# Designed miniproteins, single chains, continued (3), part 30

Each design is a single chain, and the fold is of that chain. pLDDT is the mean over its residues in the fold that is shown.

## One batch from the design tools (miniprotein)

Design m9012
Fold by ESMFold2-Fast:
Structure m9012 (fold): chain A 65 residues (1-65)
Amino acid sequence: SETLVIDKDTTFSSWIPNVGTTVTLEDKNGNKHVVSVNLMGEVEPVSLLNLKAGEQYKILSVEYR
């Protein structure tokens, strides 16, 4: 039920600091976007091309590794 707002310079590494964490987000149209944190502590976007700065996303799941 938590919601995330994407800023123009958003990095998920400050929000999901654990390597191997996977987050599933849902946009206003019901599309799902999966984001993971790699071994370098960087975001490895599976579907970040459709994320927009200033938009709100619903957090569907957070999987800690």
Scores: mean pLDDT 61

Design m9013
Fold by ESMFold2-Fast:
Structure m9013 (fold): chain A 68 residues (1-68)
Amino acid sequence: SREEDARRAAEAARRAAEEGDSAGVASTMHQLGELGVASPEAAREGVAAGVAGDARRGADIVTQAVEA
């Protein structure tokens, strides 16, 4: 279900952020945007941070997206 997919993606995003996995942050933030869990702006910024290897900004964006 979309809810199960959203929960799984959010858990994956948190794990990627905790582990400093920039590629994982980019992938999971894209998924959260597609699932409507993250706003399109947050998803785009999260992907950009992940692609740039900015682990700190990626972690901040993941926290804001999944805790909101």
Scores: mean pLDDT 81

Design m9014
Fold by ESMFold2-Fast:
Structure m9014 (fold): chain A 95 residues (1-95)
Amino acid sequence: MEPLSESMRQGLIDALRHFAATRAGPAVARFLERLIGLLEAERWEEATALLRELAALLGIEVPEDASLGTLLVRLEEAYLEDPAATEAAVARLLA
C-alpha cells in the first residue's frame, strides 16, 4: 500500500466530491463522503480496507497488494458497467 502525494490526494478528493454530487446514487454518494473523510484524515489503511470490502461484495478480483488507486479504478469501472448493482452493494455495506 503506497501513500498518495499531497497534490494527488487533494485531486482525488476533489474528483470524488464531484462524482458524489453529479453522478452517484444516494448510497454511493454516502459511501464516497465516508471515503473522503478517511482520505482527508490520512487514514490510508482504513480507506483501503473500506474499498477492499466493497470490491469483495461486488466480486471484483484485486491483487492483495493493490494500491488505493487501483481499487478506485476497479470500483469506478464496476459502477459504470452496472450502477444499480453497485448502488445495492454499497447500500448493503452501509447498513
Scores: mean pLDDT 77

Design m9015
Fold by ESMFold2-Fast:
Structure m9015 (fold): chain A 84 residues (1-84)
Amino acid sequence: EEQEKLDKRFEKRLEELEKNLPAVMARIQALRAQPTPDLDELIDLETEVALYEIYRALSKIDEWRKEGKTKEEVEAWLEEQRAR
């Protein structure tokens, strides 16, 4: 029961971050274009982007695990992507 609540919170957070990503990226670009950007706001937005990347990676790993891929296969694929 507790696990179901955690899974739902994870899915909701990932969906929220994904939906907000284009607006967050646009705001970051606008702030970086300013001569004196609000660093606190920039840090908060960059943190949200980092959280999305982490959640997305976890979701992708879980998807691959359900497909029967091993940890070694996933790591090999990530290494190959990093080399590009």
Scores: mean pLDDT 73

Design m9016
Fold by ESMFold2-Fast:
Formats: C-alpha cells, sequence, structure tokens
Structure m9016 (fold): chain A 83 residues (1-83)
C-alpha cells in the first residue's frame, strides 16, 4: 500500500531526526563538560574536575540513550506496518 510506504518513510525519517538530536546533545554536553573540567583544573580542583567529567558525560549519555530508544520505537512501529 502506498499509504503504508509513506507512513514507513515518515517513521524512518523521524527516527533519523531523533538520532541526530541525541548526537547534537552529546556534543553540547561534551563541550560544556570540557569547559567545566578546564575551569576546575585551572582552580586546582582535581576532584571537582573528575566529578564534572562524569556528570556531563552521564547527562550526554542519558540524552543519547533516550533519543536512541525513541528512534528504536519508531523503527519498530515501521517494521510492524511492513509486517
Amino acid sequence: SEEVERKVRELEERAREKLEEGERKVEEYDKKGEEKVKELLEKGDKEGASRALVEYGSEGGMELIKSASEAVALRNEAERLRK
């Protein structure tokens, strides 16, 4: 069905957009984390720098997992429509 093919393409496009969104958020958190780590190291706070590295990496990772999970759900829906 043409309608099914269109729906599948829309879901696949949305899934790609979700993955791209997650990747952008990881880059944003990586940059923020790098700046914060650099600032804390300049201040001599090595322990704070270590915590910041873990925290920003964790936040970026959680955003990526969330976006990837949403993308997987959309792709699973597309697979269901294809039967």
Scores: mean pLDDT 87

Design m9017
Fold by ESMFold2-Fast:
Structure m9017 (fold): chain A 80 residues (1-80)
Amino acid sequence: SATYERIRELAEELLEAYKKKDYEKAIELDEKLIEELLNSEDEILRIWGERMRLARETLDREEYLEESVSAAEQLLKLLE
C-alpha cells in the first residue's frame, strides 16, 4: 500500500520537475504518483488518482501535466 510520505515525496518532486521545465521527469513522476494513489487504501487518495489518470487519458500532454501540478499542490495541502 502507498504511504502518505511516499505520495508527498512524489508530489513535491513532480512540482520541482515541472518548475525546472524537466517535462520528461515530470511525466515519469506523474505516472508514479497516479500508481501510488490508485494503490492506496485511502478512498480519498484513490479518487485523486482516478482524476489524474482521467486527465492523462483525455488531455494533451501539456494540459494533463498542468492538471497534475494542480493536483499535486492540493494533495500536499491534504497531507499536512
Scores: mean pLDDT 86

Design m9018
Fold by ESMFold2-Fast:
Structure m9018 (fold): chain A 90 residues (1-90)
Amino acid sequence: SKAGEVYKQQLERFQRATEQATQRAVETGDVDAQVAELRRISRERGAEAATAFSGSNLLQSSVRRYFEGLGDEGAQRIRDAGEQARRRRA
């Protein structure tokens, strides 16, 4: 369905953003900036994905909340990767 395609596209865009932010955190050590940027991206992608569920406020809210949770998971991955890289350089 078109709704499923929009949802999948936003999820893939978010996954790419997570990979890029993780790599930048490893390269620069600027973990907090990459975490803040990824959290912003998760909200933007979640809002866009939610438009696919027009006519259901409950589904739209659930999709936005799901992407916020993905942002939290991504933030943790960025922090873990940044710490691991810093330990290897020390």
Scores: mean pLDDT 85

Design m9019
Fold by ESMFold2-Fast:
Order: C-alpha cells, then structure tokens, then sequence
Structure m9019 (fold): chain A 68 residues (1-68)
C-alpha cells in the first residue's frame, strides 16, 4: 500500500463520516492531521498505516457509543 492510497482511503472515510456520523468528524480531523504531519516528516507507509488504523478503531468505538 502507498501513502497516496492511505490518503485516498482517509478522504473516503471522512466523506462517509460527514454524511452518516457528523458528530465524529473531529476524530477524523485529528487522524488526518496526524497523517499529514507524518507524511511531511517522511514517515514510512507502515507508520502512516498504523496511525490510520488507530483512527479507524477510535471511530468504530465512538460510532458504537453514538448508536446506543
């Protein structure tokens, strides 16, 4: 997986969250900010994927709480 592919997936996740779970947009924005900082620092694809995956787990936890 490339950095460009991770950024493309992040954009799709952000669009989905905006449409379906707008209250969770701050979590996506925080994850996007961290990923941008890592890309600017020349971080590996593995490091960027780890942050993206952690963001997805955080979104899943928050979505479960919001759905209750």
Amino acid sequence: MTKEEIVAMLKKVKAHVRANLPELVPIVDETEKKIKELIEKGASVEEIWKVFSEGLFRLDDAARAAAA
Scores: mean pLDDT 81

Design m9020
Fold by ESMFold2-Fast:
Structure m9020 (fold): chain A 100 residues (1-100)
Amino acid sequence: SEAEEERRAQELLEELVELAKLWEEDPEAAKKAVEERLGVTLSDEEFEALKAALLAIKKAVEEGIKDYRELTARGQIAAAEVLDTPEARAYRAKAEALLA
C-alpha cells in the first residue's frame, strides 16, 4: 500500500540521517557499515558521492524538509556533483527539474 511505502521510506530516511551522523563522527566506521549492509566494496569516488548525498539529506531534514522526493533529489544532486561524469550531469539536471 502507499501508506506502507511511505512508512518504509521514512524509516530509510532515518537510517540515512544516522549514517550521515556516523560519517561526521567516525568516517571509517561509516564506510564499514555501508560495506556490510551492501555486501560490496565501494571505490573512493563512490564513498565520496554517498557521503555527499547523506550529508545533503541530513541538512535538508534538519531544515525541516519532510518531502521524500525533495530529500531524494537533494541527495542525488549532491552525489552527481562529486562524480562529475556526463551521466551524473544528466541525472543532476533531471533532479534539479524535479525541485523546480
Scores: mean pLDDT 77

Design m9021
Fold by ESMFold2-Fast:
Structure m9021 (fold): chain A 63 residues (1-63)
Amino acid sequence: MDEERFREMKEQLVLQARGLGLSEAEIEELLATMDRAYEESGGDVKKASEAAGAKLQALVAAK
């Protein structure tokens, strides 16, 4: 499992979400979605990234 890469990817995601105007609560929801997908896939960073991308699009569209 790429825990170090996953952590770095979450940090990059937070920066991008802030740039898109997401609130702290929305960013936490995005990170929770990513963590959930990572655990459910058995540590698949690609699956976690796909879930995070879909959630990010939904949060941006809801503004």
Scores: mean pLDDT 79

Design m9022
Fold by ESMFold2-Fast:
Structure m9022 (fold): chain A 71 residues (1-71)
Amino acid sequence: KRQQIQDTIAGLVQAIVNDDQAAIDKQKQALLDLGMKEEDVDKLEKTIRTQVAQGREAGAQVAAERRRAEE
Protein backbone atom coordinates (compact mmCIF):
# COMPACT_ATOMS: atom_id res chain seq x y z
CA LYS A 1 0.00 0.00 0.00
CA ARG A 2 2.75 2.51 0.92
CA GLN A 3 4.67 1.68 -2.27
CA GLN A 4 1.47 2.04 -4.34
CA ILE A 5 0.78 5.46 -2.80
CA GLN A 6 4.39 6.55 -3.45
CA ASP A 7 4.21 5.40 -7.10
CA THR A 8 0.89 7.21 -7.57
CA ILE A 9 2.29 10.42 -6.03
CA ALA A 10 5.24 10.19 -8.45
CA GLY A 11 2.72 9.88 -11.29
CA LEU A 12 0.81 12.91 -9.98
CA VAL A 13 4.03 14.98 -9.86
CA GLN A 14 4.83 13.99 -13.46
CA ALA A 15 1.26 14.81 -14.60
CA ILE A 16 1.46 18.26 -12.96
CA VAL A 17 4.90 18.91 -14.52
CA ASN A 18 3.38 18.01 -17.92
CA ASP A 19 0.22 20.08 -17.16
CA ASP A 20 -1.88 17.06 -18.18
CA GLN A 21 -5.24 17.64 -16.49
CA ALA A 22 -6.64 14.21 -17.42
CA ALA A 23 -3.58 12.47 -15.93
CA ILE A 24 -3.78 14.69 -12.81
CA ASP A 25 -7.44 13.74 -12.30
CA LYS A 26 -6.62 10.04 -12.83
CA GLN A 27 -3.78 10.07 -10.27
CA LYS A 28 -5.93 11.97 -7.74
CA GLN A 29 -8.65 9.33 -8.10
CA ALA A 30 -6.06 6.56 -7.69
CA LEU A 31 -4.88 8.14 -4.40
CA LEU A 32 -8.49 8.25 -3.17
CA ASP A 33 -8.94 4.59 -4.16
CA LEU A 34 -5.80 3.76 -2.14
CA GLY A 35 -7.46 5.22 0.98
CA MET A 36 -6.05 8.74 1.05
CA LYS A 37 -8.49 11.38 2.32
CA GLU A 38 -9.92 13.87 -0.20
CA GLU A 39 -8.57 16.79 1.87
CA ASP A 40 -5.06 15.28 1.86
CA VAL A 41 -5.17 14.64 -1.90
CA ASP A 42 -6.30 18.24 -2.54
CA LYS A 43 -3.54 19.62 -0.28
CA LEU A 44 -0.95 17.43 -1.99
CA GLU A 45 -2.03 18.55 -5.48
CA LYS A 46 -2.02 22.25 -4.49
CA THR A 47 1.41 21.94 -2.86
CA ILE A 48 2.97 20.08 -5.81
CA ARG A 49 1.31 22.34 -8.41
CA THR A 50 2.45 25.52 -6.66
CA GLN A 51 6.02 24.28 -6.10
CA VAL A 52 6.41 22.96 -9.67
CA ALA A 53 4.97 26.08 -11.33
CA GLN A 54 6.66 28.66 -9.10
CA GLY A 55 9.98 26.79 -9.01
CA ARG A 56 10.16 26.75 -12.80
CA GLU A 57 9.04 30.39 -13.13
CA ALA A 58 11.38 31.61 -10.37
CA GLY A 59 14.34 29.86 -12.00
CA ALA A 60 13.51 31.40 -15.39
CA GLN A 61 13.03 34.87 -13.85
CA VAL A 62 16.37 34.73 -11.99
CA ALA A 63 18.15 33.70 -15.21
CA ALA A 64 16.45 36.54 -17.14
CA GLU A 65 17.31 39.15 -14.46
CA ARG A 66 20.94 38.01 -14.44
CA ARG A 67 21.11 38.38 -18.24
CA ARG A 68 19.57 41.88 -18.08
CA ALA A 69 22.20 42.94 -15.52
CA GLU A 70 24.91 41.77 -17.95
CA GLU A 71 23.42 43.81 -20.82
Scores: mean pLDDT 73

Design m9023
Fold by ESMFold2-Fast:
Structure m9023 (fold): chain A 75 residues (1-75)
Amino acid sequence: AKLRVLDEDGLVEEVESDSYTIRLPSGEELKLDVKGKDVVVTVRRTPDGTLRVAYNVFENGKTVESGSRTFPLPP
């Protein structure tokens, strides 16, 4: 399984694993189960002062799951 992490500047990280854990600024952890699927995670700072994290899970090139979360930036 392949995981790609993208930010505003493009590709930040690419790893092969059956699971991946993203540590968020809030201290919360997002656990992704990839199990032979490809996952793209996009981390983007928005002009309104929030951080948006979105993910798409692909199986054989087809999107099977997607989600997003928004976090306030620390002061």
Scores: mean pLDDT 66

Design m9024
Fold by ESMFold2-Fast:
Structure m9024 (fold): chain A 55 residues (1-55)
Amino acid sequence: MELLSLEAKPKSIKITVYDEKTKKTITMEFEAETLDEAVDKATLEWMEKNEDNSK
């Protein structure tokens, strides 16, 4: 997974990442106070989605 772009808002941070497994870009938005926290949340969400391929 690669971080392609980062967009921050007052209440949320939008992160666009590249998924090497599907070769697609994924955009996720998280309510976080810091960019590091948003990146950690995005990574967790991505890991959970990757484990649940049936959904």
Scores: mean pLDDT 64

Design m9025
Fold by ESMFold2-Fast:
Structure m9025 (fold): chain A 100 residues (1-100)
Amino acid sequence: TLKEKAIEILKDWLEQVKKALYEELGEDNPEAKERVKEIEEFVDKTINELENLSEDELITFLEELATLLEEVAEKLKEIHPKVAEVYREAAKKLRELVKE
């Protein structure tokens, strides 16, 4: 289903963003650990929210989520370029999913 594919994209994004954060900031960096925790909580909340949406609401939700990820990527591109790229790739996947 569209929901199952969206959840798969979010879980893959979480794994890729954790890797990029530890690579750019360092595994022993407390800031990296805190950001990872915030992103894990964001993914958990987002998955819970989308599971309760109708199919029509889901399309709008995924488009808004893609926009949010693109905005974060733009803000991070000069500071954490690898993290920014992971956000941009996830946004692209979500937009492609919505196009059916």
Scores: mean pLDDT 85

Design m9026
Fold by ESMFold2-Fast:
Structure m9026 (fold): chain A 74 residues (1-74)
Amino acid sequence: SEEENFEKLKEKTKELIEEMKKERPDKAELLDRILEIAEKAKTIEEVETATAIAGATFTMSGEEVREAIEKFLA
């Protein structure tokens, strides 16, 4: 079902972010903020957005990450 797909996606996204934190300890604080967003997600679109921001956080500079997170939280 769509609800089962949502819960599975949410859990996989949270697992992905936890692995990202292990690989990039320097970004763990920012990734924890995104993990909180993923935990609060109520739709597939919100989970996808959290995943995209986590990916950007993992690869981008601190300033670019800050701007991406601010846009997501607005």
Scores: mean pLDDT 78

Design m9027
Fold by ESMFold2-Fast:
Structure m9027 (fold): chain A 80 residues (1-80)
Amino acid sequence: SMKEKRQELGREAFRKAVDVGAEVMKEKMAKLKEWLAANPDASPEEILQKWYEVLTEGAEAMGRKFAEENAKIEAELAAE
C-alpha cells in the first residue's frame, strides 16, 4: 500500500539523515582535535563550547538531509 511504502521510504530517509549527520560530526570532531592541539591552554568551558558547536552542526546537517529526502519522497509519491 501507499501508506506502507511511505513509511518504509521515511525510515530510509531518516537512516540517510543519520549517516550525513554522523559524517559531518566526524569531520567537525577532527577540526576540534586540530583546534585543541593548537590551543593547549584552552579552558574546559571553551572546549565544551566548541563541542556544542560540533553537535549543533551535526544536528543541523541531519535535519537538512531529512527535509531534502522527505521532499523527494513526496514528489515521487505525487508522480504516477
Scores: mean pLDDT 86

Design m9028
Fold by ESMFold2-Fast:
Structure m9028 (fold): chain A 115 residues (1-115)
Amino acid sequence: MEEKLKEAQKYVSEAFNYALEAARSAGATDEEIREVLTRAHQELGVTDGFLAGLVSAAALIGVAEELGRNPELIQKAKEYLDKALKLLNLTDEQVERIRRAYELGREHARRLKAR
């Protein structure tokens, strides 16, 4: 159990880092990234440490995918996110919050394109 939680934390961290790199490489600024992460955490009310990391990674994957650059970085982020989800015994409600974060990231990126 403890070893699996450490492995899950590593996968969450790697998913976030690849998603962050993908979003930045696609042209998102640090301010825009901060705005989307703040919005995702506030609107989804995340309180669990793992869920906060997964929500952050999913939101940035959504941003990067909507901006349409660096598919390999997006794929790596998704692979590590999937590995983390398989190790964590998440509820259907927690999985839906992660999915909502991804959609929120996509919506945010569409607004950035309109600016």
Scores: mean pLDDT 82

Design m9029
Fold by ESMFold2-Fast:
Structure m9029 (fold): chain A 114 residues (1-114)
Amino acid sequence: PSLAEVQAVMRAIVAALRAHPDATIFLHLPDVERNLPDMLDIVPNPVSLSTIEAAIDAGEIRTLDELAARLEQLYQNYRTLFPEGSAVHAAAEEVYAAASAALAAAREALAARS
């Protein structure tokens, strides 16, 4: 598949995740000054769905594997910042499960077109 086809698929995955009911907290970077003042000491590489979308548009994320790595970083950051059993941790599990399913389906679809 072409880069344009991969970019279109990646944008569709991110758009679907942004529309997920549990995704609200992952749309933008947390307000670190107000809510998480020590966030950068805990997660030096902060990631949100908006930063992932911007990276796709800039051509910094060019493959489904690179997208998968950024989505895993987002998931791991929230698991590190919030305790097991929190509502945020549960939301991260649901969004990551949706991301994993979408990535698997996209890999199969792109392989079938090549």
Scores: mean pLDDT 76

Design m9030
Fold by ESMFold2-Fast:
Structure m9030 (fold): chain A 101 residues (1-101)
Amino acid sequence: GAAEEALKQAIEAARRGAELGKKGFELGLKTGNEEARKTGLEAEVLAGLGLIQAGVAKLLLTSKNAKENEADALALAQQGIKLGEEAEKLGKEAIELGKAA
């Protein structure tokens, strides 16, 4: 259903955001670029928050009241997608900041 599809998208977006954030953070450390390091770390934090939203959505979808929880699970998964997409954006910015040093 829609909630399960959104949950999958939330997890994938968060994973992508975390990977890009880590790359930006590591590049900032290597080049001494503080803005890249900080932005990469912020991307990793947002990705983590997206995973928390996705985790709660998954718990709602696997409960005995899963049908009653579908709308709430969808809303949480959609919030997770937004957080993951924002993390990906910040991670990309961190990488570009690190390269521009």
Scores: mean pLDDT 88

Design m9031
Fold by ESMFold2-Fast:
Structure m9031 (fold): chain A 70 residues (1-70)
Amino acid sequence: SMDPATREFLEQLRREAEELFSLPREEILPTAERLIERLEAGRPQIPEEFHEAWEALIEEIREKAREALE
């Protein structure tokens, strides 16, 4: 099972990612880039069982940032 501190960190990042979709377009890309950096930095400490969900979250953030640029 995931360490409680790591789980709390992931829940916080998930909430920040959800808030991303409500931001003004000018704020979406900078915020998405910061969130992706934090997620990538945390990846080696995440149990393998959660890697698929972790990668899915990163891709969701990238997709929304890409949509904001188009």
Scores: mean pLDDT 74

Design m9032
Fold by ESMFold2-Fast:
Structure m9032 (fold): chain A 80 residues (1-80)
Amino acid sequence: SQERIEKLIAEVEKRLAEIEKLSEKMDPDFQAEARRDIEAIRRDVEDAKTLPEGEAFVKLQLVLMAADALILGLKKRIEK
């Protein structure tokens, strides 16, 4: 259903907000990298919106996994 797509987009947006918050604690070079990654994720979400529902669902799940991986990577860089 369209509702499941909307829920996945909302989850991706929550991850993007966390990435932005984590990037505030990083040096300028890593902030620039995080900004590029955020922009890439936003493009992937917009691309997913142009796909049939089933394909959009799969694409958004992959985008969500990529966002989660990025958050883990940022947390590890902050930890050292």
Scores: mean pLDDT 85

Design m9033
Fold by ESMFold2-Fast:
Structure m9033 (fold): chain A 68 residues (1-68)
Amino acid sequence: SSLQRSLEFAREIGRSLLPIMEKLDRLVKLIQELIKKGVTSDEIIAFLKKNKKLSIDEVIKILEEKLK
C-alpha cells in the first residue's frame, strides 16, 4: 500500500537525519555553554563565519577545546 511505502520512506529519512540532528543539538549546547562563560553572540557569529568551510564535526571539536 502507499501508506506502507510512505512510512518506510519516512523511517529511512529519519535514520539518515538522526546523526545530523544529534550533531546540531551538540553544537547548540556548546554555543550555550560558551555564552554562559561570557563569550558574546557576535564573537560566536564571527567564529562561525571564519570557519564556514569546516565540517560540523570539526566545528564541534574546536568549540569543545575552547570550553576546556
Scores: mean pLDDT 78

Design m9034
Fold by ESMFold2-Fast:
Structure m9034 (fold): chain A 55 residues (1-55)
Amino acid sequence: SRSERLSALVDQATALSKQQLASSGEKAKELHDQIRQLTAEIAELTAPLREKIAA
């Protein structure tokens, strides 16, 4: 389901954020980019839900 996918993406973003805090230089930048991509995917998955709640 969308909720299960969303939960998985949030968990992945949290794990990557923890790794980013422990990383430096290029590795931290790469992790930051991955987090941005996950955040964008989360936004796409929640956009229909937000519209349904707002409507």
Scores: mean pLDDT 76

Design m9035
Fold by ESMFold2-Fast:
Structure m9035 (fold): chain A 77 residues (1-77)
Amino acid sequence: MQKLSPEASRMLIEAESSLALGIMLASQGMYEEALEQVRKARELYEQLLEKYPDNKIAQKSLKEVEELEKELEEKLS
């Protein structure tokens, strides 16, 4: 059972929005802009997990963000 504060809930929404924007930008070939959004999402999920380490949504999303960040970096190299 997850009990997030209003601030943590807003942080989760912002992280999800940044990740969604990153995915959209990547689908349009905007890999540099996508990487910036994915990195922002990573920082927000990491901050959320510092306070809520057992948050399963944030744990799963952080893993997905790290995988996407690596893929985008490989496309830019």
Scores: mean pLDDT 84

Design m9036
Fold by ESMFold2-Fast:
Structure m9036 (fold): chain A 95 residues (1-95)
Amino acid sequence: MAEEKAKEYLERQKEKARREMEEIRRRALAAPSSQRTAIVEGGALELIKKAEEELEKVKKESKSEEVKKAAEEALEYTKELAEETIRELRAEAAA
C-alpha cells in the first residue's frame, strides 16, 4: 500500500508538470519568436524551483522512503521535460 501511494503521488506530480509545462509552451508559441526562449526558460526555472520545494517538503514531512524516492523522480522528470521544451522552442526560433 505504501508503494501504491508512492506510485499515485509520482503519477500526479508528472501530470502536474506536463500540464504546467504545456501552458508555458502555449504562451511561448503565442509570443513573438524573439521572446519565446525567455518565456520558456523563465517558466521552466519557476517550475523546477517549485518541484525542488516539494521534494524538500516531502523529505522533511514524509516517513515513507518510497514517497521520498517518488518526489526525487518527479523532480528529475520535471528537469528533463523543461530541457526538452526549451530545446524544441530554441530550434523553432532559429528556423
Scores: mean pLDDT 81

Design m9037
Fold by ESMFold2-Fast:
Structure m9037 (fold): chain A 70 residues (1-70)
Amino acid sequence: MSAEAQALTAQGEAAFAAKDYDAAIAHYRRALAVDPDNVRARTNLGRAEAAKAAEEGSSDVPVSEEGEVP
């Protein structure tokens, strides 16, 4: 495994945890540029892209846990 690709993948995971999905995607893409066979980077890229799509698709997110008006 490439230590550089692994470091980039870890940076992507840190960005993902910070909910900076755009930065996470960028780091994972860079990891794949260094090591295109990096399954972890490929898997996490898919997760970050899905998370970004979910954030953009969130048109009505409750500010409380579930709302108390059924």
Scores: mean pLDDT 74

Design m9038
Fold by ESMFold2-Fast:
Structure m9038 (fold): chain A 87 residues (1-87)
Amino acid sequence: SMEEVVEEIERRLAGKYVEAQTLVDATASDEVKAAFDKEVQAAAREFRARLEELIAKGASPEELRRLEEEFIERVDEITRKALEAGA
């Protein structure tokens, strides 16, 4: 069902956020952690808004999975930048 697809996507992204936070917390300065937290929170809010918009317009499961892929890549980039700033 669509509800199962949404739950699966939200679970995977939540796991990705936790993984990213763990890596940054281990290595980064307080300033880098604050910037990381701000960017991750902004990404999470944008993801939710885009997900709700797609569901409202009757988007396919494939469109929802593409949104998931976009935000996984975005979290990876935010994490990479934070780790580079800490080096």
Scores: mean pLDDT 84

Design m9039
Fold by ESMFold2-Fast:
Formats: sequence, structure tokens, C-alpha cells
Structure m9039 (fold): chain A 87 residues (1-87)
Amino acid sequence: KTPSVEEVVELVREALEDPEAAERFTRALAKAMKALKEKDPEALKEFLEKMAAAKSEEEGLEVMGELFAYLKEHYPELYEQFVKEVL
């Protein structure tokens, strides 16, 4: 069963408090962003701009949720790969 976007965002929130999980998350995110840059550079640019504009951790997690929802809808293979690497 593939986790929901909400479940993945909660996992990210929890992972940021565990150094080992945070490292795993950071590597998985970098890999997913690299793949998205190759397939959809405009979408990546928009998400990076939104992330840079985030003024709080909560706003950053909201943008992260939007990114995961976009990946799940348009690039489900990338979403599944990301989920497997962080879980």
C-alpha cells in the first residue's frame, strides 16, 4: 500500500527529529528532485521558489506536501521510489 501525501508529510516531520531518518530523507529528496529536474524542470523551479519563499517550518511542510501531491499525480514512479527510500 502506497502511503498518502499526508502520511509522507508526517513522516518528514518525524524524520527531522531523528538524524538517521533525516539523512535518509535528505538523500531520497535530492534523488527525487534530480529526477524531476530531468523530466519537468519548470515544475521543480516553481516548487524551489515556493520553498525559498516559505517563512516558517509549517509553510515549508505545506510546500513539501504540494510537491509530493504533484509527484504522486504526474510522476507516480518517482513518488513510489521516494516513499520506498524514506520508509
Scores: mean pLDDT 80

Design m9040
Fold by ESMFold2-Fast:
Structure m9040 (fold): chain A 78 residues (1-78)
Amino acid sequence: VDELLKLAEQEEEKARLYRKKAEEFRRKGRELERLGLGPQAQRQAQAYFNAADVYLDLAKEYERRAEELRRQAERLLA
């Protein structure tokens, strides 16, 4: 049981890390757009937004895994 909860915590930590990376890349993308430095900066901003979306999807996957592990631990404690 404790092992499943530790695994859930590890997956939750990975999810938080990836959500933080997604937010960071979105901030960088928005900053580049705000500066209005032209088409090259806009392409770089779009690359950051695309990377942010990938990291967000990864975060959601780890969140689902963590939730599943917590549910398994709850069943074993019943």
Scores: mean pLDDT 83

Design m9041
Fold by ESMFold2-Fast:
Structure m9041 (fold): chain A 72 residues (1-72)
Amino acid sequence: MSDKELKALQVLAEALAGAKLSDEAKQKLNKAGKAIVEGDVDKAVEYAGEALRLAGREDQVEEVQKKIREIM
């Protein structure tokens, strides 16, 4: 993976640190990770936001989406 992809994945992982993930949240997280690796910024931001909301981290959505767009 490129350095930018690793940084985007790290931002998402840090925002979800300590969260209890449902199967649905895990599916959205996997889709976000795939979009990051594929360089699909819009899908990465969308799925990351959905994963965070499902994980009870709605307050992190705006900041994480902004950081992912800036990195990618």
Scores: mean pLDDT 81

Design m9042
Fold by ESMFold2-Fast:
Structure m9042 (fold): chain A 89 residues (1-89)
Amino acid sequence: SHVDQAIRSLDDAIRSTTPDQAIDHLRRAADYARQAGLTDISNRLDFGVRVLQGMLDSARRQNNVDMEQQVLRNAQHVAQVALDQVRQW
């Protein structure tokens, strides 16, 4: 189901070791959540992805590795919150 695919993508985001991997998995989770009719969750994930991508682009422009790692941690947190919400649905 699209719900199971969203859960898998969120779990993959939590287990990501790079900010790029985490953001890509969050994008997939947003798409699956949208297809599953989880509108609030998909909107939150879309917003999170936009903010995280902006932070990552800024970090890379500044060669700020600590900020890149913070983006990874923030992406993992967004995924965990969304995963908890999907499991309650």
Scores: mean pLDDT 91

Design m9043
Fold by ESMFold2-Fast:
Structure m9043 (fold): chain A 87 residues (1-87)
Amino acid sequence: MEEKERILKLIDELRKLAKEVAPEHQEYVDSLFEKIREAIEKGDKQKALEILEELYRLFASDPNATKEQLEKFKKIAEEIVEELEKM
């Protein structure tokens, strides 16, 4: 339970960071954040990892994302992966 709450907080941090790059991919990105939240709530670790990788690819390919924002995204994503591995 505590680990899921920690992961969901990290997901919220990623979503906030993604909105700073807004507005170009907001509809699709928002749908992915809803899907990853559902996967975490259901304990679907595999699906959560797949969605996280897709979010990272989208963020890394966005021309409006700065190097600093990309590095911050990667760090939070790595923390999510570590917490998912503990589940």
Scores: mean pLDDT 76

Design m9044
Fold by ESMFold2-Fast:
Structure m9044 (fold): chain A 74 residues (1-74)
Amino acid sequence: SSAQEEAAEAAERGAAASLADPAYGARMNKVAAQKAREAGQEEAAKYAELGAQYSADGNGVEGAKYNALASKAA
């Protein structure tokens, strides 16, 4: 698959993970940000970084919302 498809997929996984386990979601959201940067998708990367920050703070709901935005931007 293309780097863009990998970025979108990683963001979707980060969103789901953030709802189930915010700490795991934060880690997956960082992976999504890295994949977005590798694909040259700066807006998606910034949304994924915000999702990682919210999930790291224990706010998995906001983390999931930002990673859903990252997936759409990818």
Scores: mean pLDDT 84

Design m9045
Fold by ESMFold2-Fast:
Structure m9045 (fold): chain A 79 residues (1-79)
Amino acid sequence: GVEGEGTAMAQAVVAGKASVEDYTKYAAQQMKAAAPDWPVDTLVQAVVAEVKAVLKEAGKDSPENEAEAERVAREVLGA
């Protein structure tokens, strides 16, 4: 796996250099690749939890950003 790529992307979001949507798409694709047999709702929950942690570190933890992260994760994962 590409160790540290997710950390670099998360740090880019915290620094304001990457969008929440782009990070959510990346996280969803990586999670699906790592656990292709997991239920879609479980993958969505895992992705949203990871994105929410990054949003909290960025000071962007809001209901609106959390809802957008869930929407993007569901779109990428086919939920």
Scores: mean pLDDT 75

Design m9046
Fold by ESMFold2-Fast:
Structure m9046 (fold): chain A 68 residues (1-68)
Amino acid sequence: MLTPEQQSALDNVRRTLLDYVKQGVPIQDIQDIADHIIRTYRERGAPEELIEGLQKIRDEVLQQAEEQ
């Protein structure tokens, strides 16, 4: 199970990426930013559950960016 701090990290990443979508940042740049965040967490030994949460947020944000 994710800790409250890990859940807050997921919520903050989602909010930041959605803000980039609202600002009109190109979808490719948003994808690159999301992939960089996931890679950084993975390299630092983040739990698999947190990585899965980040990947889900990435997919959700990219889907919303395509709908604009």
Scores: mean pLDDT 83

